# Designed miniproteins, single chains, continued (4), part 79

Each design is a single chain, and the fold is of that chain. pLDDT is the mean over its residues in the fold that is shown.

## One batch from the design tools (miniprotein)

Design m14738
Fold by ESMFold2-Fast:
Parts: structure tokens; C-alpha cells; sequence
Structure m14738 (fold): chain A 74 residues (1-74)
């Protein structure tokens, strides 16, 4: 789990040309995605759909973070 996270962070870091700022953003992104996956695993589909609607703004910020990381590793 954490070992897989560290490997993904290092791969993103290399793809971004050794940008420490992107390394930190990648860590934040992976941590938030892991929390979201754990939350989904505990909820029914209906509960998760309701949660998504209530937390739309938070998910949009997560998408922005993902876009920033993705742009640096193109």
C-alpha cells in the first residue's frame, strides 16, 4: 500500500523532470484518492452518489490537483 504509493510518487517525479513541487502534489493527490476509495468501499452505491453530490466542490478541487500533476508528466 504505502510502498506502491511511494513507487507511483517516484514515477511521477521522474516524469515531471525532478520537480519537488509536483512530487508533493502527487503525494497529496494519491493520499486523497486513497481516502476516497476507502470511503466508497464503506458506502452503498446510493450513499456514495449522495456523498458525491454533497462534496462536488471538494471533488472538483481534487480534479484540479490531478490535472496539474498530469500536465507536468505529459
Amino acid sequence: MEEEREKLVEEIYKAAGGDEEIKEKAKELLDKMAELRELYARMSDEEFEAWVEEHRAELEELDKLAQEVAEKVK
Scores: mean pLDDT 76

Design m14739
Fold by ESMFold2-Fast:
Structure m14739 (fold): chain A 73 residues (1-73)
Amino acid sequence: SAADEYRALAQRILEIYSKFSPEQQERFLEKVRELLARYEPRLRAAKTRAELQAVVLELLREILEEAERLAKE
């Protein structure tokens, strides 16, 4: 289900974040803010709950990709 996928993504993001140094956490949060700004027009354009959920899911996947990328740097 979508709820199970959201939970799995959020849990994985939190697991990576918890292993970051304070400096890495600050850098990650800056990237999350950039992603939120980029996705804001799409979130506002969503006409249905299903469309909104799909955009949020895409955003969470991209946040996870960013977390994994930073963890390797």
Scores: mean pLDDT 87

Design m14740
Fold by ESMFold2-Fast:
Structure m14740 (fold): chain A 78 residues (1-78)
Amino acid sequence: MTITVNGIVRGPSESFPGYSLVDAGDYLVLVPGELPVGTIVRVTGEYVGFIEIDGERKVLYRAVSYEPLSQPNPGLTV
């Protein structure tokens, strides 16, 4: 199942190295690469499963596409 949400980057994922974790309330989205903490993104993601953060189980999605809303240049990987 696909979802489109706005979220804020929390930082690198501990459970999935190489991904940034985006917090969209009840949903967490894995975005490939390193995004600056606090970046607001619009993300379209596919359901992956669940992740445990701070003792809470949240629904996890993997980004199919994303668009930064508050960042002029969110970082180009080489």
Scores: mean pLDDT 74

Design m14741
Fold by ESMFold2-Fast:
Structure m14741 (fold): chain A 89 residues (1-89)
Amino acid sequence: KPAKEVLEKTEEALANAEADSSLTEDMLQQIKLAKEIAEYVVKGDIEKARKVLEEQVALAEKKANKTATAEEKEAIEKQIDKIIEELKK
């Protein structure tokens, strides 16, 4: 199950990042978002997983009021897209 594997990997990545401080807070937020999407896919709610993806990007942009750079936003979007593609296997 790709979704279950992603969920397990994101949980492990969060634990490792917190212990090692090797990732920025922004990267940790991206991993948490990936975990949430994987949880919906595991439940069979593919549509909700994609909606969370889109809503999180829009919400981050509005709440942050352009605190993230265009490059950071593009990286987040591509990372989320890759997660959805992985989960569709």
Scores: mean pLDDT 69

Design m14742
Fold by ESMFold2-Fast:
Structure m14742 (fold): chain A 87 residues (1-87)
Amino acid sequence: MEFIEKAVEEAREEMDRYLESGGKLPLSPLVQALLQIQRLGAEALAAHRDDDEAALRATIAALRERLEEFPVPELAEAVIAELERLL
């Protein structure tokens, strides 16, 4: 999955530049999507730590519903697969 790894690296570099600019550079749709995936992933990990299987399943369902909205659906699918392993 070299494509996903490259997309994550490029998004990380863009986010670093955005932070260095004091938020003056616009975020690309890819970086915005990655931030949303990261937020939902963090919520899922918190639910897993709290042993809240219902909340974890709800976060996975929310990611699946949003797959068509993401510029790189394969990235969201990879995150969903990792979260499903926690069930």
Scores: mean pLDDT 70

Design m14743
Fold by ESMFold2-Fast:
Parts: structure tokens; C-alpha cells; sequence
Structure m14743 (fold): chain A 62 residues (1-62)
């Protein structure tokens, strides 16, 4: 569980930085929402991390 959480934080942080640099925030949001749907069914801790990144993307898009 801890290893999965750390891996998810690392992967999502990298993904977020890459999409932000490319200006593809709308595409990032769509991808993260699909990931969230899956994560809610498999790992609630990972789902919380995904939700935080969704909020960060939405904040940048306002």
C-alpha cells in the first residue's frame, strides 16, 4: 500500500508537470478523471492522490 501510494505520487507528479509544460490541461483532466474512476474501485489512498491532482489542474484552468 505505501509503495503503491509513493509510486502513484511520483507518476502523477511527473504526468502533471509534463502536461502543464505542454499546455494540455484539458487532456490531463480527462485522463485523470478516468484514472480516478478506476482508482476508487481498487485503492482509496491512490484515489485521494488523483483527486488532489484533478483539483490542481482545475485551479490552473480557471
Amino acid sequence: SEASVLAAEHELSRFFDEQKAKGKLEEALEHLERVLEYAKKTDPEVAEIVERYIKKVKELMK
Scores: mean pLDDT 82

Design m14744
Fold by ESMFold2-Fast:
Structure m14744 (fold): chain A 86 residues (1-86)
Amino acid sequence: KPVTKEEAEKVAKELFEKIRETIEKYVSDPAQRERLLKKLDEIEKKVKKMIEEGYSPIAIYNFILKEINKTVLEISREDLAARRAA
């Protein structure tokens, strides 16, 4: 019975949907949007493997938040560097 697996899948789906909506709403540059969506797809693949391995919903949630925060910080640093170069 996939009770924990189903809950983990639901948590992952909800978080990724909200993140995609946020990118669509706040990222108007097509190139930056494509880059962010590609990184998000990589995170989603890792999460799918973790769900297969039986990680808990809370572990999946924490992993997604950690990876998204890392990605946001990387993009923010690159944007700041570009603004300094301008």
Scores: mean pLDDT 75

Design m14745
Fold by ESMFold2-Fast:
Structure m14745 (fold): chain A 75 residues (1-75)
Amino acid sequence: GEEVARKTKEAVEKAAKEEGREKASAGAANQQILKSGLPEDDALNAAAGVHEAALLGGGYASGEEAQKMVLKGGV
């Protein structure tokens, strides 16, 4: 849902900031998702959104791009 999408955005933005980049790799973003305290199913959904955004972004995703993918996948 919306909470998962928001936490996904925050995790990606934090990962990018820690790497000194505008966008984060899926691996770096997933480490922040694990630290977010999301339940396992929600964390997997967040990781899927990051993965889709990174595929479209040549291996890197912004928080906004990842958030949009999580919201799109919520059908």
Scores: mean pLDDT 77

Design m14746
Fold by ESMFold2-Fast:
Structure m14746 (fold): chain A 57 residues (1-57)
Amino acid sequence: LEKEAEELRKQAIELGNKAVDVLDDSEKMAELSQQAAEKYRKAKELEKKYKELKDKQ
């Protein structure tokens, strides 16, 4: 869970950087930004799950 959350965060950052690189293509930028936001959201969800499991111990 923790490692999966870190992977998703890295993917979100990479997608965000790619969105900036295609700033002159509004459609492509929007797609990459949306994908980055989705990866980041999933990372946050996994982090919350990991914390809950740790607290249950």
Scores: mean pLDDT 75

Design m14747
Fold by ESMFold2-Fast:
Structure m14747 (fold): chain A 69 residues (1-69)
Amino acid sequence: SHSEELTKKLIRKLEETTIRSEEEARKLLMEQVNVAVDEAKSDDELNEMIQRLADEVGRRLEALRRQQE
């Protein structure tokens, strides 16, 4: 589906980008969310894409926090 292909591309961008701080993660997440807002065809589709993007960033931030502790 369109949402699956788009979400996969946005997640790949997150995976390819090194996140070194919460600030970098926030900026990257906002950038990808803006793309999702532009491309989504419905509120349900947008919500699902945002949840997947947030989950990916959350996992990477958790790993970063564990390295800092």
Scores: mean pLDDT 75

Design m14748
Fold by ESMFold2-Fast:
Structure m14748 (fold): chain A 74 residues (1-74)
Amino acid sequence: MDSVIDSLRAGIARLEAHATPETQPLIDEAREALAALQRETDVIRQTGLAIRALGLLIQASLILRKQGLPDPMA
């Protein structure tokens, strides 16, 4: 789990360095999901929160790509 948390934190930092008005809400939601993941003790809920955070980061990355901006996750 620590490795997943570290990867999500790194992804959030990379996307935030290239944040736009369209991606900022997704980055904020990913941060909240990561914070909830760090507090959660149930494995099923941890998995759901990790998937949610990753999905939000993928959406932000795709928005940046669609706008012709650098994809920090590439």
Scores: mean pLDDT 78

Design m14749
Fold by ESMFold2-Fast:
Structure m14749 (fold): chain A 70 residues (1-70)
Amino acid sequence: SAEEKKKVNERMVELLERIVEALAAGDIDGAIELLRELTALALSSASDEEKEQIQKATDAMIATLRAESA
């Protein structure tokens, strides 16, 4: 429903803000954990085709964060 979609979007925005705060604090591991939570939320409502794209995007972001912190 539109109401369920709104709640999911609000939760995703909240998680994105927390990821930005973790990155600003230099907490790369915390940012990755929050990103995994965001991905799990996105995957829970996604179609099979969307799941593949979401997973690839998440894997790329985690790889980038780890490369920059190494």
Scores: mean pLDDT 82

Design m14750
Fold by ESMFold2-Fast:
Structure m14750 (fold): chain A 70 residues (1-70)
Amino acid sequence: SEEEDKLLQEIRDYLLQKIRELVKAGFSLEEIEAALDEELDRFRKLYPNISQEKFDELRAELREEARRIA
């Protein structure tokens, strides 16, 4: 669905920006990954129409991005 894909993209952009700010603030990779997991759990509860598979894919993508920029 277009609405689901748009929302997922907005979540991705928000979390990516959060990762960048945490890196700039000097947080460790472990701390960034923990914060990312907490935020993703919150979004999963808020948006039950988005499949677990899509959230798992997003988590993997964002963790890889965090490792690249940390």
Scores: mean pLDDT 85

Design m14751
Fold by ESMFold2-Fast:
Structure m14751 (fold): chain A 84 residues (1-84)
Amino acid sequence: VREEARRRLTELARELGVSEEVAELAAEYLVDLAMGLPPSEILRRLTKKYGSELTSQAVKAANRLLVERPDEVAEIVREVAEAV
């Protein structure tokens, strides 16, 4: 479930024209949020592993998905939340 959700969110983020790496991080961020992890913990982990610049780009991409593709993101996020 989580891997499939991450894949689908990565595909949506890629459609925004961001790099594959940024798309994958945006998907990871949204999946972790759906699982109930605090945003501060997610940001700390991503920044430590990938650095602040990539993390910032990933969060911006995730926010763009929530604004431009809200229904698709909500469907995928709901599937993750229901599987917990």
Scores: mean pLDDT 80

Design m14752
Fold by ESMFold2-Fast:
Structure m14752 (fold): chain A 96 residues (1-96)
Amino acid sequence: MEEEARRLGEEVEALIAAGKGAEALAFAEEVLRLLREMRAAGASEEEILARIRELIERAGVPAEAAELLLRAAATPDPLEAQFLIVKAMLLWTRAQ
């Protein structure tokens, strides 16, 4: 897991250095913050999924990245959620 997280971080840094992914990174940070806040407030999985779906539609996230974001919203594991969000951000950045 730590090696995978490091590799994803290196790929993210490389894309940012190339002038790509700023919008995707900002969106990923917003989704992570929202998941943290909603879970701390005791929101249901259905409420979290509905909110994330709304953000995906507003931002125009590609379908493959959107699927990963919805999976992140459904998982109770915060580390798995972070991993899925970072992977979604990479897919979205590559699609742009």
Scores: mean pLDDT 73

Design m14753
Fold by ESMFold2-Fast:
Structure m14753 (fold): chain A 79 residues (1-79)
Amino acid sequence: PRVVIEAEAENLITTIALALGFIGLSFDVGGGPISFVSDYTVRLEFEAETREKGREWAERFVELARKMGATKVEVRFEE
């Protein structure tokens, strides 16, 4: 299944830091597209072998985002 994580921050510097953090951690899941949904929201998408593995990795991205100052983090699973 495809996992989508969106992290929102209060300012642009934190948003850029979130994007870089997502890039770094995404290497552990084989990479995935990272995009700016808005000036203050970063989206990461990756493919997980199972929903269970997707959930475990999503939790790691959520924890990283919160540590980096994200004010809101949303996770969704597609297909």
Scores: mean pLDDT 82

Design m14754
Fold by ESMFold2-Fast:
Structure m14754 (fold): chain A 120 residues (1-120)
Amino acid sequence: SEEEKELALSQIEKDIEEEREHLELAKKNNDTALAAAEEQTIKQLEELKKNAENLSPEELLQKQMAIEQAAIAQYQAILDAAKAAGDEKGAELAQKALEDEQLSLDQLQTLLEVIKEKEK
């Protein structure tokens, strides 16, 4: 439905804004690895948003979830590297980015289940 597509687009826009906030913090800390990963995630989400007219609400949520799963893996690797290097600030920023992506992914999974249930 149109309302379900608007909800999916709203989730993409929210994720982009949260990633932009994390990106600014990474740049301030000169964390080039985290900044690069966050810029990549933002780019992928913006490209998904541009293609939204050609996708169902379910497809939009599934594609956003795939982007977020990839981001979680990258942020975890960055967190692990920061911890190994004794970079306490880098570890803190990577942990926060990771936690926000995990929360977003959980919200998308819940929304996808609600949409699928309405098709019954």
Scores: mean pLDDT 89

Design m14755
Fold by ESMFold2-Fast:
Structure m14755 (fold): chain A 76 residues (1-76)
Amino acid sequence: MSLRSLASEELLEKLKDLNPSENVIGDLATLLEGLPIGTLSNGEILLRLTLANIPVKPLKLYTEEDIRRMVDALSD
């Protein structure tokens, strides 16, 4: 499997266990911590999501396709 495929699977598992908060970017940073897509600052996460046209929304509202697009955007 590619690193992106592994990251997508791990991210989906972590997403199910993570409680959403008012700080969506902070929640995303926590979710992405330790995944094989590198360490990104909150600002870099926001920038990459914006450039990829991925909406910033509460974690529970992300679809599986949104997570895959997010991993692709954050892996570039």
Scores: mean pLDDT 63

Design m14756
Fold by ESMFold2-Fast:
Structure m14756 (fold): chain A 92 residues (1-92)
Amino acid sequence: MSPLVERAKRLYEEALELAEEAIRNLEEGKISIEEAKEMLLEAEILLGLADIEYGVAKRLGLLSEEEEKELEELKERAEAAIRRLEELLAKA
């Protein structure tokens, strides 16, 4: 597997995990709104970096159909989690 594809996957996974952790901890009252906003910013940065790596890998033809499907699925999940976190913070 290309190191670029591996980095894109890892960055999407980290963005998803961070957003989901922030949502869970915020709903449980374990973190402040300020801490959740910091986690949102970090997740958005990770998502943006993943999009850059994925875009380069796609342009260079480094992706199999299976890898492209996996990255698209991770991207959609990460974007959905980040959006859910944004919506929770907008109510605060």
Scores: mean pLDDT 87

Design m14757
Fold by ESMFold2-Fast:
Structure m14757 (fold): chain A 61 residues (1-61)
Amino acid sequence: SSEEKTNQQIEEQIDSLIERGSIREEDRERVFELAKQILKENPEMSVTQAVLQAVRKVREE
């Protein structure tokens, strides 16, 4: 399904960010949930943009 593909893309981008030390493993679930929420509110936004916005929000908290 389209949702499964989107979820996989979010997870792959989060994995890359963790490998580079941009976010911690403990923040994985928070970033994932925020990215999904951002995409639901902004359906025309790219997965990459949604993940980057989620990371910024987690860092601001």
Scores: mean pLDDT 83

Design m14758
Fold by ESMFold2-Fast:
Structure m14758 (fold): chain A 102 residues (1-102)
Amino acid sequence: MKIEKVDIEVRKENGKYVLTITVKGKDFTKAQLERLAKILENIVKKVPGLESIEVEIDYEKNTVTITATFSSLEAAQEAAKRVAEEIKKRFDVEEINLTFSE
């Protein structure tokens, strides 16, 4: 399966660190998007320091968005790294962007 774009952003918000992962698939079925969402959620949930996680699937745009809140920058960065590495191992990916902001 081909992924067109992965955007991973870590930003500081209200004294916490918010990780946003947006994955755009190429011609994914609904079942494939749901499987992708579950894979990403399971990767993020294994990182210590996770306080909350939200999963959104946009079937029309063929995208999965994970929003995860962490108490520390180190935990959010570790989650971002694990997601990027696992996506590269499992999928043919055209573009991956990592952004860190205060």
Scores: mean pLDDT 86

Design m14759
Fold by ESMFold2-Fast:
Structure m14759 (fold): chain A 94 residues (1-94)
Amino acid sequence: SAARRELARLTAEALELAAEFIAQSDDEELKKKVQEVASLLVEATDPAASREEQLALARRALELAKEMAEQYPDNEILKRLEEIARRAVELLEA
């Protein structure tokens, strides 16, 4: 479906952004949280998972991404991860 293709595209972007952040940052705890957001979004695209499970995973990714973006409001990668996670939730709620 178009929604599944968009989710896969957003998840690929999140993985690329997470890799870029990890390469640039020296904050080990923040790196782990960024990697967790990307991992949750990957799991949210698993076709073996139920829609409710996918939505719960995407909502957890959004919660974590929002927390990081609020703590670091000038970080464009963290803001984009929040936008990606929010869009993933919207696509799974439709």
Scores: mean pLDDT 89

Design m14760
Fold by ESMFold2-Fast:
Structure m14760 (fold): chain A 86 residues (1-86)
Amino acid sequence: VQLEFGEAKESSADNVEVTVTLTATDPDTGEKYLLVIEYDGVKRFAGPIGSGETLTHTIVVPKGSTVTATVFRETGEVVAKKTLKT
């Protein structure tokens, strides 16, 4: 899998827009991947996605927030994790 943050963009004086992109780059094995995005005590779920699929999720968060994106297999195994401080 490939997990990326886009550049944080100012949405307002107090908030930034953050885009998370997940691409399932693995050969078609029938595996599914779940994206979990966490910030400021909030947890968001996106997916699942399979091989060759791309998921883009955009959130608006307060400036200075820490955003963590974690990718899980159906087994519960963490396959990717990234953190962005806005």
Scores: mean pLDDT 80

Design m14761
Fold by ESMFold2-Fast:
Parts: C-alpha cells; sequence; structure tokens
Structure m14761 (fold): chain A 80 residues (1-80)
C-alpha cells in the first residue's frame, strides 16, 4: 500500500542520513534532512533527536555537531 511504500521510503532515507553522519558529511546530512522534513514535517523533531544521538555514537566533533544541529533547527522552522 501507499502507507507501506511511505514507510520504506522513510527508512531508506534515514539509512542514508545515518551514513552521512558516520562519514561526518554535514552538508549531505543537512540535504537529506531537508528533503525528509519538507515531505514529512511531522518527523522533524524525531529526526533531529535521531541525528543528535547518531552524531554522538559516531563521535562527530562537537563543533561539527553544533553546526549540524543549528542548520537542522533552521530547516525545521522553515518547514513548520
Amino acid sequence: SAREERQREIARAVNKLTDAIAKKDIEGAVKIFRELAERFPELADALIAHIEDQADAEKVPEELKEELLKKLEEIKKEVL
């Protein structure tokens, strides 16, 4: 169904987002988040929390983590 297709699409995008964070690709992570937040604004808060947790798990430098989270919050304000 369209609902199951939506869930699979979100899961694939979240996996790409996790990969970008693991690579410390801040611009890639921001791009993927923007695409997801624009399509599924109701997920923005959960995605930001997930990204923060993944950045900690992948030992992203604090400066890059702060830059990433600030960009995500600005995108959230634009979408919501």
Scores: mean pLDDT 84

Design m14762
Fold by ESMFold2-Fast:
Structure m14762 (fold): chain A 71 residues (1-71)
Amino acid sequence: MTPEEIAEEILKELNIEDKGPVGLLPFYDPSEKNVKYSTKFGVGVDKKLESKSPLMVPAETLKEAIEKWLA
């Protein structure tokens, strides 16, 4: 499966709109398998696939954030 296909499956499972509250960005938390909202994004992850902490990656959409996490 491609990262894009996996991202689409995760989005369907979460059943979440990619719109957050004004001024907040959506981030996928693989440890809790849910979406969090934050005013910050960027580097906060030691290891993308092995990290137990929330992944914060710069992206304009939740799908892009998940795709970058999988890459």
Scores: mean pLDDT 53

Design m14763
Fold by ESMFold2-Fast:
Order: structure tokens, then sequence, then C-alpha cells
Structure m14763 (fold): chain A 93 residues (1-93)
């Protein structure tokens, strides 16, 4: 489950990169943009760690179901990342 946890964490961080970009664009100065991006990146890492830990404890088919449901609700690019993660999870198992 450690390898699954790491893969899921990486995937959830990747899905949330647009939030860091949005936070950076919200800054009025280069310094504020860097600060906001760092704060958002920290929140994303904490969220991804918690979700990956929770999901890595579940059976593979439940993880896959969760990721497939999420893929139906995100952008095509993000859905592609989720499908790649599903393939890697099945290959590892």
Amino acid sequence: SETRRELLRSTFVGLRIPRVEAAQRAGRTPEESRRLAREEARRILEEADREAERLSQLPLEEIVRHLEELASRVSPEQAGLLRDTIDLLREES
C-alpha cells in the first residue's frame, strides 16, 4: 500500500496544480504571488497526503471506482491523468 499511497499522492497533487497557478495569478506583486503559491501548494500537499492515505487502505476496485467517478467530473486533461493512475495501480497489483 506504500507504493499505492505514493502514486495516489502524486496524482492528487497533479490534479490540483491549477489551484497553485490561480493563487499565483491572484498576487498583486511578485512577492505576494510567490507567497500565495507556496501557501496553496502547502494546502494541496496536506490534502493529497490525507486523501492518498485514506484511499490506499481500500481494496483496489474501490480505489478504481473512486478515480473513475472523479474522472467523469474533471477536465479531459485531468481525466487522462486519473486513467493513467488507474492503469499503473492495476499493473502494480
Scores: mean pLDDT 86

Design m14764
Fold by ESMFold2-Fast:
Structure m14764 (fold): chain A 91 residues (1-91)
Amino acid sequence: MSDDQLFDQARRYIDQFIQYSAQGNIDQANQYSQQVMDIVNQLSVDSVRQVYDYAQQRRDQAIAQHPDNQDLIRRMNGMVSTIYSQVKVKE
């Protein structure tokens, strides 16, 4: 699968992670978080940077929509931080 196809799939999984986290469905959110990380491990560093930028943008939007949802905020910050760690490892 190309990096572009993997990036498109990662974006969909990030969106699902946000949706399930906002609903409090932690088991589904954890499954999508794992799928994002499985893809990130396969991507080039430049593609991981694109996933990181997307995850940050979507995190900021989700926090603005749900400012009192501490579980969502914590989980989104965790995902963004983990993706950033993969950027640093691949540099």
Scores: mean pLDDT 86

Design m14765
Fold by ESMFold2-Fast:
Structure m14765 (fold): chain A 93 residues (1-93)
Amino acid sequence: MEEFERRLEETRRMLEEMARRIKENSKDPKAQAGAALAAGVSAELLRELGLEEAAEILEEIRRAPPREAYELMMEVLEARKKVEEERREKEKE
């Protein structure tokens, strides 16, 4: 394998692991979409893992007019933040 292809495979495995963690950390599709946005996980990868609703939210952000896209992005990032805060609280117990 060439260095470029090897780095793509490593990146793919990292993104797959991130997507699995997204699924494990929350059942909220908005929080899952927000975490995917933050981690650079694609809608296609989310669908492969059965996170169809989160994938649809990412697709909606892409298709929406700029104002609505921005509002949706803020909503999903806020949902992700709440999940991360709740997880952090649990980990401290």
Scores: mean pLDDT 76

Design m14766
Fold by ESMFold2-Fast:
Structure m14766 (fold): chain A 58 residues (1-58)
Amino acid sequence: SMMKKAEDAFNQMIKDPSKAPEAAQVARDARSADFGGGGVFLTMEDAARGMYEEYQKK
């Protein structure tokens, strides 16, 4: 399912913040294909951006 793909990408991002762009892309793809603009995937995309910003500060 698209939800599982998003969760897997997010788990990879938690281990490696450099994967945040990939997690954001999976969330965008899930929103377009399966949720039709659902807020969960939009929130996941925002969280991925935040984690990447924190990674860049280090």
Scores: mean pLDDT 70

Design m14767
Fold by ESMFold2-Fast:
Structure m14767 (fold): chain A 58 residues (1-58)
Amino acid sequence: SSDEEATLARVGELVDRGLYAGDSLGTKAGLQLFQLANDAYVDPEAGTARFEELLASL
C-alpha cells in the first residue's frame, strides 16, 4: 500500500541519518528497526504497524 511505501521511505531516511550523518536519533531508530525487522519476519503486518508507531514517536 502507499502507507507501506511511505513508512519504508522514512525508515530509509533514519538509517541514512545513523550511518552517514552520525545522528544519535537515527542510530537509536536503527537499533529498534533491527529488532522490529525480526518481528516482521514472523508477522510482516504487525511489524509494519510497529514501524509506523516508532516513526510517529520521532
Scores: mean pLDDT 61

Design m14768
Fold by ESMFold2-Fast:
Structure m14768 (fold): chain A 65 residues (1-65)
Amino acid sequence: GMKRIKESIEIMKNIVDDALSEGATKEELIKNLEEYGLESALEGGLSEEEAKKVVDETIKYIKNL
């Protein structure tokens, strides 16, 4: 549901912020999400629709930093 999507996005934003603070690049994080993000979200128990929204919004967040 929408609440689960919003909570998952917020968790992913925190993970992104931590990774960037540890020296990861925006390009590395976007590439990882594009290559593995959907599969990882599905394995984590999200539906395909929820997984797509979480991955897309996380990538948008990174691009707007």
Scores: mean pLDDT 84

Design m14769
Fold by ESMFold2-Fast:
Structure m14769 (fold): chain A 84 residues (1-84)
Amino acid sequence: KKEALLKQIKEDAEGVKEAAREIKEEGRDDPLTVRYAELAIRYAEEAIKKAEEGDIESALRHLMEASAYYLGAATGLVTRRRAA
């Protein structure tokens, strides 16, 4: 069960990292979107590292941070595109 959870956290973090890279490219003209996307990538990388180390608590914490920054970047991109 714990091994399956660590694998799932790693897969989810890799997914957030890829999605954040796409948002960074799409929002490249908005410095705030770029910064949030970069933070999402950074925290996703930390989540992957902690999952590989077997640290479930730290991996989940970093995955939650990555997800929050990804949502911030995605929300910024959508809001800017609607306002423009």
Scores: mean pLDDT 83

Design m14770
Fold by ESMFold2-Fast:
Structure m14770 (fold): chain A 63 residues (1-63)
Amino acid sequence: MEEALKLEKSGDEHFKAGNYLEAALAYEEAALRYNQVGALDKALDASIKAGIALIRYAVSKLP
């Protein structure tokens, strides 16, 4: 649980800094950790955040 919370905070910090790929990776790790401890609602929320970060990253790479 604590590891997942730290990863989610790391993702939030990267997202705020515009580091969307790093944010997505941190949120995905958080989602996996939440799933391992049975926090399925938090795992889903972290997974959604990872998806949003990936979309923002992809848009930032458009020509």
Scores: mean pLDDT 83

Design m14771
Fold by ESMFold2-Fast:
Structure m14771 (fold): chain A 92 residues (1-92)
Amino acid sequence: MPKIEDLTVTAPSATTATVTFKVYGDDDIKVEVYIQEEGGEWKLVGSATAKPGETVTITITGLQAGKTYRIVVKATNSKGQSSYATKTLTVT
């Protein structure tokens, strides 16, 4: 089963965030980053294919100051097994 480690979210501005994480597993891993505003819909904001131990960085744009967002990272291996990591970001 893939693992997501060292998930870090930084907000360098009121409109952008950077999501950085490592993925670990025995095969190439598909990574997808989703965001949800409280009470809103889930949006796919980035995807990549990563190798085990690789660091992935996804930039999110279109954020609004004063809003709270849930960020979900989904990692899926070649066997269709998925793991998830979640962070909450409040933009101030």
Scores: mean pLDDT 81

Design m14772
Fold by ESMFold2-Fast:
Structure m14772 (fold): chain A 95 residues (1-95)
Amino acid sequence: TPEREEHKEFLDRVIKLIDKFIQRLKDLAKKHPEYKEQFDLLIEELQEIKKELQEVRDNIDDMPLDDLEKRISELYSRFMDLFDQVLGLEGTANS
């Protein structure tokens, strides 16, 4: 369905964004080893959300639309919460 294709594009974009953020955090951890433990925890959380998003993406054609939308909404909310934490830590490390 067109709705399901839109969700595929959205998931692919979010997964790509998470990969970019993981790479940025790895670079920051090398530059600011004093924050390494905080960066490592955020990387671990981002990797877990990415894994769950990839699982949804892999099963997208087999999921009922209502379940798909609920799952995407849940994972996106978790990602946005982590995104705010990433931006805060990047701001601290680069200050």
Scores: mean pLDDT 84

Design m14773
Fold by ESMFold2-Fast:
Structure m14773 (fold): chain A 69 residues (1-69)
Amino acid sequence: MYDLDSPEFKAELGEAMALLIVGVAKAIKKSNPDYTETIVISKSESTSDEQLQKAVEEIRKLGIPAEIG
């Protein structure tokens, strides 16, 4: 059990990862405005399902279809 297991640290790290995923989706949309395929976000050990779901929702707000794979 380490300091890195604190709920606050995990929430902060996961939020940063979610923001990065959304940033990548924004870059894809900006460079390829005709991109219409679903962005599938792979589950990872560094992000919780809740954090991935929030990232999916933010990507969908940009008009890009997205889901967790």
Scores: mean pLDDT 71

